# Designed miniproteins, single chains: the designs that were tried, part 42

Each design is a single chain, and the fold is of that chain. pLDDT is the mean over its residues in the fold that is shown.

## One batch from the design tools (miniprotein)

Design m1446
Fold by ESMFold2-Fast:
Structure m1446 (fold): chain A 88 residues (1-88)
Amino acid sequence: SSLEELVIKNVRELIEKAREALEKGDYKSALRYLQLADGLLALYEGVYKTTSERLEELREEIKKLAKELIEKTDDPFILEEAQRLLNV
């Protein structure tokens, strides 16, 4: 649907911003962008009671970046919140 395409576009933009923040060592911003991306996917799936292979691929990309964040940070708050992204 056109709404799914908009969600995919917005989630991809958030993932890209998270990747850029991670590369720059801005781990707090990286976490926030990943949380927003995950929240947007969860909201869409919850409201429309649907998922697709493309939405699942985006969720796996979020998890991959969350794992990278966990490997790079020593901040206990960021570690805990990033681990929550892996357990959804």
Scores: mean pLDDT 86

Design m1447
Fold by ESMFold2-Fast:
Structure m1447 (fold): chain A 94 residues (1-94)
Amino acid sequence: SAVDLLQEFGDAVLAKVEENKDLSNEELRKVLEEFLAERRAELIARHPEHARLIRSAAAMFVRVLRDSAEKNLSTEETIEMLRRVLAVLLEDVR
């Protein structure tokens, strides 16, 4: 379930980036930080046993979004960074 939970969280974040690809990197970061905070709270409420994992994943996703905004990366580059972070997180729980 930890693998499935991380995949669900990662897929939701990636989908949110794709839905908002027309926003500037700063606007995208703000929207996604708000989305991550809401989704993190929801997932922890449903799966309190995975609270530490969910918080760790959310923190790593926030870091990617901040780095992307600071470096003015494309949406495609941001998606690739998020995919790489998700892959690392999934390896840690497989």
Scores: mean pLDDT 83

Design m1448
Fold by ESMFold2-Fast:
Structure m1448 (fold): chain A 72 residues (1-72)
Amino acid sequence: SAEAEAEALAAELGELVAQLSPDEQAQVQARLGAILADLQARAPSMSDDELTAASLAALRDLLAFVKELLAK
């Protein structure tokens, strides 16, 4: 389910973020803030399914960013 996928992505994201330096964690927080602002701006025009899909895409994007930081 989408809920199970979101929980799994959030758990992995939390574990990986814990491995980052404070400066890298600040970069993740800045990106998260931008993602949340975008989702909030778009949410009133979205269906529940569209919001769920956008939220999962945002979690995947953030996870990819964290993995890039860890690869350096």
Scores: mean pLDDT 84

Design m1449
Fold by ESMFold2-Fast:
Parts: C-alpha cells; sequence; structure tokens
Structure m1449 (fold): chain A 61 residues (1-61)
C-alpha cells in the first residue's frame, strides 16, 4: 500500500538522515530504497523503489 511505502521512506530518512540522503546520487538513493523495502518485506519492484525515493526526497527537503 502507499502507506507502507511512505513508512519505508520515513525509515530510510530516519536511518540515513535528511542531509546525508540529499548528498547521495540517484543510484545510491535507489540502492537504499530497495534495501529498506526488502527489510520491511515489501515488494522491491522498480516502481516501488522509485516511489520510496521520491517520498524520501520530499521528506528530506
Amino acid sequence: SEDNLKKAAEALVATVGADRFRQLDEDNRRILARGVLQMADLEATNENVEKVVKLAEKLSL
């Protein structure tokens, strides 16, 4: 669900920190997003990875 993806993005930013996340390139943002999806037992599809990255970017503003 979108709520689960938002929680994954919140966990990503909480773990890495907003400032550190902003300093990552797109490839590293996608790697970390995939990792948090897998740890949360959510489907780590390319679509879900991109959604988590986009949500984490908004949370890091």
Scores: mean pLDDT 86

Design m1450
Fold by ESMFold2-Fast:
Structure m1450 (fold): chain A 114 residues (1-114)
Amino acid sequence: MNKEVAERVVEAMERDRLEEAKEIVREWAKKAGVELSEVEILLLVGLAALEAIRRALERGDREALEGAERVLEEVIEELRRLGEEKEAAILELARRYVLGELTPEEALAEAEKL
């Protein structure tokens, strides 16, 4: 994924636009000749949401943080709906780590249980 596409995905996250973010990833994949499953699209969107949360925290942008948090929660719920419990748990753990709710040691201990 090139920088321009990645930035558009992050901007969609900050605006609480999960469907727009998914479409940006799908269109990139079509142009790149890459076949992505719905699970893989959700994982890429989830990773972009984590990056959007990190950037929003770094600059103190509460609206962007709230938007990215809502998109990440929607991705986690959709992964659980699809039966992808481990993937959903990994994103939830990464979210808690990025928000500073877990130390590196606590995050590693929780990851080993997955």
Scores: mean pLDDT 81

Design m1451
Fold by ESMFold2-Fast:
Structure m1451 (fold): chain A 80 residues (1-80)
Amino acid sequence: MLSRAEAEELAARMSPEELLEFYRELTLEFLREQGASDEELAAVEAELDRWEARLRTLSDEQRTAAALEEIRRLYDLREA
């Protein structure tokens, strides 16, 4: 998984849709590193699908802010 600094630098250059996909990939990689099963990963992907669908009804600024907040939270959990 990328470092926090590398992830933040990449995220700063991403579109809202790229940020949603980036958060998905980071979350799934983190969970795999924690030993999540394929069934647990599939359940999380379904939750991410619903979250992304809701965010797509919001403005680009709101989607960007939400995705960046969740990426930060993921790294806070990883560094704890």
Scores: mean pLDDT 85

Design m1452
Fold by ESMFold2-Fast:
Structure m1452 (fold): chain A 55 residues (1-55)
Amino acid sequence: MEDQLKAEEIGREVGKLDLSPTEAYELAYKQAKEAGLSERSAETAGLVAGLLVIS
């Protein structure tokens, strides 16, 4: 549960950047993995970032 909140925070920060949805996903996923989050949490970070850049 705590890992999900951190993943969402990473996703929101990456989502503020001028990136394509794919680039935002990959960057947020990488940052979450480097922070030691689980595969599922890293996927959440990527999805949040990707969705925010298309909004």
Scores: mean pLDDT 81

Design m1453
Fold by ESMFold2-Fast:
Structure m1453 (fold): chain A 75 residues (1-75)
Amino acid sequence: VVWGPLGQAFLQAVRDGDLAAVERLFAAAPLVPSADPAWEMLDEEGRSALELALEAGHLEVVRFLLTLTRRIAPA
């Protein structure tokens, strides 16, 4: 189950390969995944944002998403 307009817009930007939109959404709210990490959010098909970007072939978006997941550490 996807969450609200931010999650929907994020997944759409990932599918479209719109790196600027992906970065803008994160920059506007860097703490958006405080409770629910966006990269742990699954699509209706059970695919993550990373898998969607990989299937669409948007390597720039994939690289950015990897940066997001790497920065989060269980402290």
Scores: mean pLDDT 63

Design m1454
Fold by ESMFold2-Fast:
Structure m1454 (fold): chain A 120 residues (1-120)
Amino acid sequence: GTPQAALDRLLAQLAALEAAGKLTLEHRAREVDPARARTRVELHGVFTTPEGNKVTLHLELVLDAAAERVLRLRLEVTNPELNYHGVSEAVLTAEGRVRARGREEHDGKVTEEEAETVVE
Protein backbone atom coordinates (compact mmCIF):
# COMPACT_ATOMS: atom_id res chain seq x y z
CA GLY A 1 0.00 0.00 0.00
CA THR A 2 1.04 3.63 -0.21
CA PRO A 3 2.62 5.23 2.91
CA GLN A 4 -0.17 7.82 2.97
CA ALA A 5 -2.80 5.04 2.84
CA ALA A 6 -1.15 3.30 5.82
CA LEU A 7 -1.23 6.52 7.90
CA ASP A 8 -4.83 7.24 6.83
CA ARG A 9 -5.82 3.70 7.86
CA LEU A 10 -4.24 4.10 11.30
CA LEU A 11 -5.95 7.48 11.80
CA ALA A 12 -9.28 5.97 10.62
CA GLN A 13 -8.96 3.14 13.17
CA LEU A 14 -8.28 5.66 15.96
CA ALA A 15 -11.26 7.77 14.76
CA ALA A 16 -13.47 4.65 14.86
CA LEU A 17 -12.42 4.00 18.49
CA GLU A 18 -13.16 7.67 19.28
CA ALA A 19 -16.59 7.42 17.60
CA ALA A 20 -17.32 4.29 19.70
CA GLY A 21 -16.52 6.30 22.87
CA LYS A 22 -13.53 4.08 23.71
CA LEU A 23 -10.87 6.72 23.00
CA THR A 24 -10.81 10.50 23.37
CA LEU A 25 -8.11 12.11 21.23
CA GLU A 26 -7.01 15.36 22.91
CA HIS A 27 -4.26 16.13 20.40
CA ARG A 28 -3.12 14.85 17.00
CA ALA A 29 -0.45 16.32 14.75
CA ARG A 30 1.34 15.32 11.56
CA GLU A 31 4.38 17.28 10.41
CA VAL A 32 6.39 16.72 7.22
CA ASP A 33 10.07 17.68 7.38
CA PRO A 34 11.45 17.59 3.80
CA ALA A 35 14.95 18.67 4.92
CA ARG A 36 15.28 15.50 7.04
CA ALA A 37 13.11 13.31 4.73
CA ARG A 38 10.89 12.55 7.77
CA THR A 39 7.27 12.71 8.87
CA ARG A 40 6.40 13.06 12.56
CA VAL A 41 3.04 11.93 13.95
CA GLU A 42 2.03 12.79 17.52
CA LEU A 43 -1.11 11.60 19.32
CA HIS A 44 -2.45 12.23 22.82
CA GLY A 45 -5.42 10.18 23.94
CA VAL A 46 -7.43 9.14 26.99
CA PHE A 47 -8.95 5.69 27.40
CA THR A 48 -11.57 4.79 30.01
CA THR A 49 -11.24 1.20 31.23
CA PRO A 50 -14.29 -0.99 31.95
CA GLU A 51 -13.66 -0.23 35.67
CA GLY A 52 -13.94 3.53 34.95
CA ASN A 53 -10.22 4.30 35.34
CA LYS A 54 -8.67 6.92 33.05
CA VAL A 55 -5.55 5.85 31.14
CA THR A 56 -3.53 8.51 29.30
CA LEU A 57 -1.66 7.70 26.10
CA HIS A 58 1.11 9.67 24.36
CA LEU A 59 2.28 8.25 21.01
CA GLU A 60 5.07 9.71 18.87
CA LEU A 61 6.02 8.20 15.50
CA VAL A 62 8.87 9.19 13.17
CA LEU A 63 8.48 7.90 9.61
CA ASP A 64 10.54 8.32 6.44
CA ALA A 65 9.37 11.10 4.07
CA ALA A 66 7.25 8.64 2.10
CA ALA A 67 5.98 7.16 5.43
CA GLU A 68 6.91 3.65 4.25
CA ARG A 69 8.40 2.59 7.60
CA VAL A 70 8.41 3.63 11.24
CA LEU A 71 11.93 4.84 12.03
CA ARG A 72 11.15 5.56 15.68
CA LEU A 73 8.19 4.95 17.99
CA ARG A 74 7.66 6.14 21.56
CA LEU A 75 4.59 5.10 23.55
CA GLU A 76 3.91 6.37 27.08
CA VAL A 77 0.95 5.06 29.11
CA THR A 78 -0.11 6.34 32.55
CA ASN A 79 -2.83 4.92 34.84
CA PRO A 80 -2.82 6.86 38.15
CA GLU A 81 -5.44 4.59 39.79
CA LEU A 82 -3.06 1.62 39.40
CA ASN A 83 0.14 3.67 40.04
CA TYR A 84 1.20 2.54 36.56
CA HIS A 85 3.61 4.32 34.21
CA GLY A 86 4.96 2.59 31.10
CA VAL A 87 7.33 3.80 28.38
CA SER A 88 8.04 1.78 25.23
CA GLU A 89 10.50 2.85 22.53
CA ALA A 90 11.42 1.23 19.22
CA VAL A 91 13.89 2.24 16.51
CA LEU A 92 14.58 0.82 13.05
CA THR A 93 18.33 0.32 12.67
CA ALA A 94 20.35 0.78 9.47
CA GLU A 95 20.61 -3.04 9.32
CA GLY A 96 16.81 -3.42 9.08
CA ARG A 97 16.32 -4.54 12.70
CA VAL A 98 13.76 -3.19 15.13
CA ARG A 99 15.34 -2.50 18.52
CA ALA A 100 12.72 -2.10 21.25
CA ARG A 101 12.95 -1.26 24.93
CA GLY A 102 10.32 -0.90 27.63
CA ARG A 103 10.17 0.32 31.20
CA GLU A 104 7.15 -0.20 33.46
CA GLU A 105 6.56 1.09 36.98
CA HIS A 106 3.65 -0.49 38.85
CA ASP A 107 3.05 -0.04 42.60
CA GLY A 108 6.68 1.08 43.03
CA LYS A 109 8.09 -1.98 41.19
CA VAL A 110 10.23 -1.26 38.09
CA THR A 111 10.53 -3.74 35.21
CA GLU A 112 12.76 -3.17 32.14
CA GLU A 113 12.89 -5.20 28.91
CA GLU A 114 14.84 -5.06 25.62
CA ALA A 115 14.25 -6.94 22.36
CA GLU A 116 15.70 -6.88 18.84
CA THR A 117 13.79 -8.34 15.88
CA VAL A 118 14.65 -8.64 12.18
CA VAL A 119 12.15 -6.84 9.93
CA GLU A 120 12.20 -9.08 6.82
Scores: mean pLDDT 71

Design m1455
Fold by ESMFold2-Fast:
Structure m1455 (fold): chain A 116 residues (1-116)
Amino acid sequence: MELPSVAELAAALKAAYSREELPALAAEVEAAARALREHADLATEAELLEEAAVVFEALSRVYLSYGDIGGAMRMLAEAEELRVLARNPELVPRALDPEAVAAARATLERVLALAR
C-alpha cells in the first residue's frame, strides 16, 4: 500500500482537524506508536513503524503551521525514535501482542485514509 507524502497528509490533517483537536489526535497517534514499540513483530510489521513516523512528520508540519514549535519538535522526536527502533529492534524489549498492534494499525489506517 502506497503511503501518502508528508505534505499531502499534513494538508489533509489541517483540513480535517481544528487546532484545538490536534492534542487529542496527537495523543491517539502517540498511544498507537507506543503499542508498536512494545508489541509489534518487527520481522513482519516493521512497515507500521514507518507509517507512524510519516503521521508524526505530518503532525509536526501542522503544528509548525500554527506556530507551535514545541508541538512540532515533539512530533519530530517521535518519528525519529520509531525509525531508530526499526533499525535497532534490540533497543526495546518486546512482548508480542497482536490485539494491541491491531488497535494501533486501525488508528494509523484511519489517519492515513484522510490523504487517500
Scores: mean pLDDT 83

Design m1456
Fold by ESMFold2-Fast:
Structure m1456 (fold): chain A 65 residues (1-65)
Amino acid sequence: SIDELGKRAGEITKTPGTPSEVRRAIGDLMDQYDRNPSEEVIRQLQQLLDLAERDPERAKQEALR
């Protein structure tokens, strides 16, 4: 659910060592969902959160795209 994704996003953004680009990308996706909810945005947010938890450097690379 979006509530669970929001909770995870909050935890990841508070985690020391999370790249600023990842924090920004998470915020952008959450803002996009608030403006225009879509399953694609939920999917993108979930993928970014999963990647940020497992591999912050790769998450940074994806966020820079």
Scores: mean pLDDT 80

Design m1457
Fold by ESMFold2-Fast:
Structure m1457 (fold): chain A 68 residues (1-68)
Amino acid sequence: SPVEEEVERLTRRIVEEHRDTLTPSELGMLIAKEVQKLLDKRGVTDLSRQGEILQRAVRLAQELLRES
């Protein structure tokens, strides 16, 4: 979905911009905060879908951090 693609791009950008300045825990908190803001802005109100998208974003961030 377009929202899921926006979340993936946002997650990749946050990791790229902050990986050298934030701990993995701080990165995870920032990603959760910014993804939640995007979901709210896009009108994603289904809590199950929000949870799935947030989990995917966190997993993507973990994968990106392991590959470098």
Scores: mean pLDDT 85

Design m1458
Fold by ESMFold2-Fast:
Structure m1458 (fold): chain A 99 residues (1-99)
Amino acid sequence: AVPEAKGPITAAVLLDGKVIARGLAVVSEDGKTVRLFGGVEPEYIDKLKEGLKVEVEITVSDGESRLVARGDGTIKKVKIFGNIAELELELENVEVERL
């Protein structure tokens, strides 16, 4: 379960251990869908397509600590504007670590 956030939720999308996109995120109530709006690494713009399997790292603050959720993601929707993307990802196998 994703705890109630105090402050912005951020997410990073990784492919083969490399961060390819990072930005602000909105997580669904069931924690299964993430929408990300942020910057994309230029060499990966053409690879961001529906059905791409990635790793997703979500960072949330509850005001006292940081929580990092990591899981497997599948790109469901993609909109690209130059080097900025709006992504919708479906999450599986999510593990949460408190920092």
Scores: mean pLDDT 80

Design m1459
Fold by ESMFold2-Fast:
Structure m1459 (fold): chain A 91 residues (1-91)
Amino acid sequence: LDPKKIAMLNQAMDYIQNAINSGGNRNERQQNFDQAMRVMRQLVDYTGKSEDLTFLFGVEYMIRQAENSKSENEQNKILKDLLNALQEYLS
């Protein structure tokens, strides 16, 4: 319920959605992953909370799994699961 934390999580979700919408463009997708991770690190720096650091590690893990998956279908499934996790973390 911190408005700045909510804004940062929404920004991270926008980047992940843009990665999904990149339609197999690996460079565009990677740029959006880098921006999402940047925002999540800024969130942890802002809050200083261990729970937010733990959540950041989960986000980094899911992005890495998406980067390492060999099919666009599998990548998009992981990214949709990540969007759901970010949305639940907002709630």
Scores: mean pLDDT 84

Design m1460
Fold by ESMFold2-Fast:
Structure m1460 (fold): chain A 85 residues (1-85)
Amino acid sequence: SSARQQRAQQVEQEARQHVQELRQKVEEGRKLIEKAEELKDNPEKAKELKEKGEELLKQAQGYIDMLKGGDEALQIMKDSALKLG
């Protein structure tokens, strides 16, 4: 039905947006950790940036696990998006 098709499209769009947000968190987290390693003269600031970077990576852990899980994880996400409705 058209209603089922519209629901599938909405879930796909929401999934794409969520993946983009998780990707940004991974990039920001990595940059903060790199910046922390460069701050050898300020160990307190280095620790703060490292903790913030690790927090962002933890929030994106599901996305990282999906990338490591390969095609199976991606297929499960696609199938779930199509079946929710």
Scores: mean pLDDT 72

Design m1461
Fold by ESMFold2-Fast:
Structure m1461 (fold): chain A 94 residues (1-94)
Amino acid sequence: SMADELLAEFLAEVAERRAEARTASGEEVLQMLRDTLARLLELAPQLSPEQLERAEMAVVGLYTVAAPRLSAEQRAEAVAMLEATGREVRAIAA
């Protein structure tokens, strides 16, 4: 389905960002997270709840890999963005 193709493309992009996050600066990582979360919200109305859960977990995985490269302030910003986007995704899925 188109939704399966969109999810597969999103997951592939997140996997690429995870690789980039290993050598990126904290600011570059925050920008990757902003861009990835914006794309997730754009796709959310087109995905099933199960597909949204997979997409959200992939973004959490990106944050987890990136977290050691972030300052305490940048980690707080990243967590706030993840929580805000998670709430919006759950509202769309409901």
Scores: mean pLDDT 87

Design m1462
Fold by ESMFold2-Fast:
Structure m1462 (fold): chain A 82 residues (1-82)
Amino acid sequence: SFREAARELLAYIAEDPEAAKAQAQKMIAAIDKKLADPSLSPLMKELLKLQKELYQLIVDGKLTEEKAAELLEEMERLAKQI
């Protein structure tokens, strides 16, 4: 379930918050490079924006179980349409 996936993600972050933030910052940089591609489909752009939101919340220390579950569910829904 998305709630279980969100709990696992938060537990992983809690094990090493500094490493998780550093990895999230690297992922944001990679996503920003991909978003600069004008040939990306609207669905791919939306998926990348949701991924960026997730990583930004990790960097800011603001990711909650509820928000993580919502973002993971939205990302799966969009990914199935690509």
Scores: mean pLDDT 88

Design m1463
Fold by ESMFold2-Fast:
Structure m1463 (fold): chain A 87 residues (1-87)
Amino acid sequence: SEEAIEKARKAAELALEAARSKDEEEARKKIEKAAELAREALKADTPEVVSLVVGTLIELIGLSLEPESAEKAEEAIKRLTEVVKES
């Protein structure tokens, strides 16, 4: 559904912003909101939603290789992977 795709896109934006954030508390809040939106989006069982979530995880893996974003990217990967496993 269009709503599920929109939620998946917003989850991607928040997860990537969290990985690049310099504030730990801001990053944590964005990761949790991204996880919530991804969980809702994945309920639609749409190939486009799955593709968006997987694409986000691939981008986060790239950020986890950069010292400035590694810790926050790893936390985002962990939370989104937990959501995918629950879906």
Scores: mean pLDDT 85

Design m1464
Fold by ESMFold2-Fast:
Structure m1464 (fold): chain A 59 residues (1-59)
Amino acid sequence: SPEQAALDARRAAFDRAVAVAEKTYEELKDSGNAPHVKGVAERLRAEGDAAYAAGQAAL
């Protein structure tokens, strides 16, 4: 359905954002900013998972 396709596209966008944040963490893990970048990646993943689950439940 268009609604499911939109939900899947939104999930894919979140997954890409998480991948970028995780890559940034790997590149900066020896710097003072590493804990902050790790927290952002974890938060984005949790938000994406929750939004996708809520969207699926609403269909």
Scores: mean pLDDT 76

Design m1465
Fold by ESMFold2-Fast:
Structure m1465 (fold): chain A 82 residues (1-82)
Amino acid sequence: NLLKEVEATLKALGWEDVINEVLTAIKSTKKLSYKPVKTSKGAVSAPFNLALITPKAVIPYLETIFSYATTPEEVIELAKLV
């Protein structure tokens, strides 16, 4: 259950206020983005994203992906890689 794991990860990282927006973004995203997401802490690269073949395969990396966020806007952008 990808959406429940995303919710749990965001609560653990302190992004509880943006959970609904992130879950909506994930549900609305129909095509995987191959462009790197740039954050103030660094880029999450397209090659990293290309290693994620199934929704279940991303679950171990959710904390790492969202840990790059320093703003609510960055959390929502990183959701496009999920």
Scores: mean pLDDT 70

Design m1466
Fold by ESMFold2-Fast:
Structure m1466 (fold): chain A 111 residues (1-111)
Amino acid sequence: SLLSKFRRLLFEAYMAVVEQAPDEEIEKLLEELVKTIRDLIKANIVPSVTDLDLALGVVEEAYLRFPDSPVAKEAARALIELAKKSLPYLTPEEQKHAQRIIERAEELLKR
């Protein structure tokens, strides 16, 4: 499923950053992550708040490693859009958590 692909890709991207994989490999994983996020948005599939939080961690690490890279900015934008689209389907507590994720990703874009 798209959601299973999203989760696997989040863990792969996180591990690639932690293991100091070559920049080109991390950028390819981030590009696939952006595409998968766009697919989730189009399919109206809502990930868990835990998945959104993990995605924020990946985006933050990508931003630190590639501050001037378009792919890091696109990952942040995609996450914001996914989280915003998810809001109506979340509980009030989960909505507050998702809103904090949105705010943090928006801060990364402002610099």
Scores: mean pLDDT 87

Design m1467
Fold by ESMFold2-Fast:
Structure m1467 (fold): chain A 64 residues (1-64)
Amino acid sequence: DEELEKAYEEGYKFGKEKAEAGVSTDDAEMELGLRLSEAGAPLELIEAAGKGARDGAEEVKKKE
């Protein structure tokens, strides 16, 4: 599913950037979800992007 894969990748980048700035995983996911909801994105796309944001933020936090 092209659109959901792209949403996940963009979410992953968003989550990484937010985690580097010291934002929590939950806050990064919530911020992205609000932005996408305001833009009228469907729930499945919001969920895919949110999953990406969580994975991206956690990837940063696992670094030494």
Scores: mean pLDDT 80

Design m1468
Fold by ESMFold2-Fast:
Structure m1468 (fold): chain A 92 residues (1-92)
Amino acid sequence: SSMKKAREEMVKLLERTAEIAEEVGAEEAAEYARRAAEILSKSEVTKEIVLEVVALALMAVGAQISKELGLDAEQDKEDLTRAAEELVEKLE
C-alpha cells in the first residue's frame, strides 16, 4: 500500500473516532479527533507524522471517552498506545 493510501485511511479512522465520540456525547474528544485528522490531511506524507498524530489523537479521545463513561482512563490509554504501536508495525 502507498503512504498516501495509509494516510487517507488514518484520516478516515480519526473521523470515525470523532463520530463515535459525538454519539456518546464526548464533544471535546470529538474535537481532538477532528483536529488530528485536519493536521494529518495538511501534513506531508511521512511515517513519523502519520504515526505521531494518530497515536496522540487516539490517546486523547480514549481518555476523554473513558472519563465520560466512568472508565479507567489509564487502562484505556494503554490499550490505545498498544493499538498505535501495532499500526506502526503494519505500516513498516
Scores: mean pLDDT 68

Design m1469
Fold by ESMFold2-Fast:
Order: sequence, then structure tokens, then C-alpha cells
Structure m1469 (fold): chain A 83 residues (1-83)
Amino acid sequence: DLDKEIEEIEEQIKELEEEIKRVEAEIERLKEEKRENPERARELDERIRQLERRRVTLESALGILKAAKSFLEELKRRKEEQE
């Protein structure tokens, strides 16, 4: 059953990495839009800030999942080696 948990975490990691890429792409798009339309800078800055906050949250979640995966892999290794 540890194998299933590791597999599920791997899938969640891939999903988060893809979501982070989408958020990063959106941030870059909004930065370009801000450069082209300085009148909208305040609105775009607020949207960029929200997306940057979301990126930080997603990166934190990704770090937690990677740590959890590493921990489960270590537990599996120890169980196989009877430690």
C-alpha cells in the first residue's frame, strides 16, 4: 500500500508542477500586458500579486509532497531491509 501512496504523490507532484507552469506563464503574460498598457498597471499589479502568492503556495505544497514522497520511499526501504 506504500507503493500506492507513493504513486498518488507522484501524480500530485506532476499536477502541481503543471499548475505552477501555468501560473508562471500567466504572470509573464500580465507583465507584458502591463508594459503595453501602463494605464492598467494598478489592476494588473494586483492580479500579478495574487498569482505570485498562488505560486508561492503551490511551490510550498510541492515541497511538502516531495518531502512526503522521500519519507515514504525511506520507510519502504527500511521495511524491505527489516530496519
Scores: mean pLDDT 85

Design m1470
Fold by ESMFold2-Fast:
Structure m1470 (fold): chain A 85 residues (1-85)
Amino acid sequence: KEAEELRKSLSPKELAEKFKEYFLKAQEGDEEAKEKLITLAKALEPAIEREAARASPEEQELSETERAILEILEFLRPAFQEALA
């Protein structure tokens, strides 16, 4: 699976950098980057969905890409904290 393959190949830090790059490219209209963000969100969906629903109910009105980005960021937040600890 595309998202799981990325997670396997990358450390938490590298995954965060990739996510940031995908976000920037998606902002510029790169549909490939947008698709990668959505794929990552779908692979992590069960955990991300629970966190996003608790923190930001207003996110439900965001575009699919923007919501996926926020959901992945919330999921990766504990990983960033662990990596820096």
Scores: mean pLDDT 55

Design m1471
Fold by ESMFold2-Fast:
Structure m1471 (fold): chain A 69 residues (1-69)
Amino acid sequence: SNTERAALVAALGALRAGLKRSDAEKVYQFVLDNPDASEKEIADFLKSLGLSDEDAERIARQVVFLKSL
């Protein structure tokens, strides 16, 4: 599904940005559990796990775009 693809991309993006595996797994689950989450809600969740504003906002934009396909 588009949501599963978006969740995977978010988790991989979080890993690339420096999050540990266990936190990337939380990102994956957050996107699956919150399919209607806004770009801001996704970015705020990523920031809560330790990502920079720039990385969190970039990943959140990618997730919202993928969910729109």
Scores: mean pLDDT 89

Design m1472
Fold by ESMFold2-Fast:
Structure m1472 (fold): chain A 80 residues (1-80)
Amino acid sequence: MKEIKIDKESGKFLKDAIDEAVRLLREGKTEEEVIAELQKRYGLSEGDARRVVRLARDILEGKVKIEEKDDYITITYEED
């Protein structure tokens, strides 16, 4: 299991982007449509938007969870 801790400000921005990607994917948007929306709304590069979409997909598949704590955000992957 791999766990990543991110400071609250950077983590909140990332979590908001991931939560939006999860929402859009649940609404039936394509990965390319979600990438375009993340670039427009959050100012992400194409590469960063693709990483966020991958994280959102992994969340939907139950491979990763994101938890908000008082001072940081944790991203936990189910890895080997």
Scores: mean pLDDT 75

Design m1473
Fold by ESMFold2-Fast:
Structure m1473 (fold): chain A 86 residues (1-86)
Amino acid sequence: MEEIRELAEEAERLAREVARRALELARERGVEAAAEELEKSPLARRADELARELARLAEPLLDDPEVQELLERVLQPAAEAGRELA
């Protein structure tokens, strides 16, 4: 559980940073340019790696409400950014 919590906290933090940067770039240069910039970003790659590791560790524990809440928190920044751009 501690490993999942630590990874979720780090993934959430990186997801928020990626979402914030994506919104700034999209406002300045448009959504396509923002996507290209983020794909080249080490930050976005690290966030993706953490999300995959978190998913792997969480899969056998998906029936745990605490694990479900942690996964929702990690996904929320991306959902909020998508809503802002829509």
Scores: mean pLDDT 71

Design m1474
Fold by ESMFold2-Fast:
Structure m1474 (fold): chain A 90 residues (1-90)
Amino acid sequence: SSDYRRRLREQRDQLQRQLSQATTNSQQAQLYTRLGGVLFQLGDYDTARDYFQQAIDLDPNYSSAWYGLGQVLTQQGDTDVAQQYFQRSQ
């Protein structure tokens, strides 16, 4: 619904503001992962992928970001690579 998408955009804007204040790689990785999830729910798969990739670049052990990339790749039709990323999330 329009209300659901509005709430997602509000969450995106809030997370972007938090990201600008984040000072550690761990904080930034968590915020990038949350941003990726919000953009995924908005259907912006390219931006979601970029945010999840940035999270992994900051913290390659952040399992939620690998899982998020797997979800994006599944939506984009790259199911073989998605399976590999889901394995890395475990």
Scores: mean pLDDT 88

Design m1475
Fold by ESMFold2-Fast:
Structure m1475 (fold): chain A 81 residues (1-81)
Amino acid sequence: AMLDALYRRAVHELPLALQRAIAEGDAESVIRLAEDGRKVAEHLEKLGDTEGAEKVRQILRDGATQAPDPEAREALRKAAE
């Protein structure tokens, strides 16, 4: 389906977008990307793509270790659950 293809692409695009937002100190964008990542992981899980969902959660966990802002770090940690 079209939506499924978009979510699969997000797995490849999310780490780069998140790395840029963290490097720029854009906490608002990091929080938004954390929520987007959570939705992508949930959608992939519903499709039976548990490996893809876990890859997204790992990207969010890695982002949480790199984010300097406490609010952004917490958003990434929660999104990875």
Scores: mean pLDDT 79

Design m1476
Fold by ESMFold2-Fast:
Structure m1476 (fold): chain A 100 residues (1-100)
Amino acid sequence: SDSEIEKLLEEIEKLVAEALELLESRRDQLSPRSAGLLDTLRRIYERALKSKDIEERLKLLEQAAVLIHMLAEETGDPALRELAERIRELLLKIKEIKDA
C-alpha cells in the first residue's frame, strides 16, 4: 500500500519536474503573475522532494497540480494541460488506494 503510493508520488514528482522545465524555458514570455506562480511551484516541488512524510508530500503535490493547471490556462500550452491531466489522474489513483 505505502510502497505503491510512494511510487505514484515519484511519478507525479517527475511530471511536475517536466512542467517546471517547460515553464522555465518560456520564463521570458510569461506575465509577472505567471512567473510568480512558477516561483511558487518550484518552492512547493523542492519542499515535496525533501519531505519524508507521505501525507505532506501528497498535499504539496496536490498544490503543485493546481498551480500547473492555472499556468496551463494562463499560457494556453497544450503540453502543460496534458501534464496537469496526467498529474490529476495519478492523484485520483492515490486517493482510490487510500480509500480501499
Scores: mean pLDDT 88

Design m1477
Fold by ESMFold2-Fast:
Structure m1477 (fold): chain A 72 residues (1-72)
Amino acid sequence: SEEEELERYKKIATDTSLPVEERAQAAARLAQLAVDSPSKEINEKAEKYLREAVKKWGKDFLPALAKAVHDA
C-alpha cells in the first residue's frame, strides 16, 4: 500500500547507516508521493517526511535529492 511505501521511504531517507544516494532516492520517492498520490493524507505525510529528511541532512542532501528526482 502507499501507506507502507511511505513508512519504508521515510525510514530509508533518515537512515544514518545508508549512503547519501540511497537516502536521496527514498526522499525522491517521498516527493513523488507528495505530488502524485490520490490520497491527501499520504500527500501531506510524504511532504512532512521529506522536510524532515532535508532538515536532518542539510546542504549536502539537496544536490543528491535534485539528481534523484531528475533520474526518477
Scores: mean pLDDT 82

Design m1478
Fold by ESMFold2-Fast:
Structure m1478 (fold): chain A 81 residues (1-81)
Amino acid sequence: MEEERKKIIEELMEVSEKLAAQGDETARKVLEVLKEIMEKNLPDEEIFKRLSEALGIEIPEENRDVLKILRALLAYFKEKL
């Protein structure tokens, strides 16, 4: 796994754990997906599918960049803290 992707996932997991502890259901679902990414080395297409389901949104094909999505989620979750 690329160093940058791993770092973003680790930071996102930490923030998601804090939000889930505060009762954020979306953060809890995202945390479960992040754990699966780390444990199972999920392909990008499966990551998009699992994140779309966890967030309750459709990710447009033109925006299907895993690093871009992970960075956007990290920024969004940090604002909630």
Scores: mean pLDDT 77

Design m1479
Fold by ESMFold2-Fast:
Structure m1479 (fold): chain A 91 residues (1-91)
Amino acid sequence: EKEAEERERELRLARSLAEMLDEMLEEILKKNPDTPQEVIEEAKAKVERIKEELAKEELASREEQEELLKLLDEENTEYAKLAKKVLEKQL
């Protein structure tokens, strides 16, 4: 079960990193009020995109697994059957 513990640590680190990114961006902007608006908007968009990607792995994993199982069941191909078996084992 080392792999499960490692995964849990990775997810916790990813969540902490997302929170830290928001705080770091706010702190940088407070210290550099002369930062051009375009740079601020680009940095905010990049941080939000990273947060979305991190949240996707945590929030969507169960919903995505259920949707994937449904799609794989509908496709009924050899690859779909194999993928379904692997996904079922992880559930």
Scores: mean pLDDT 57

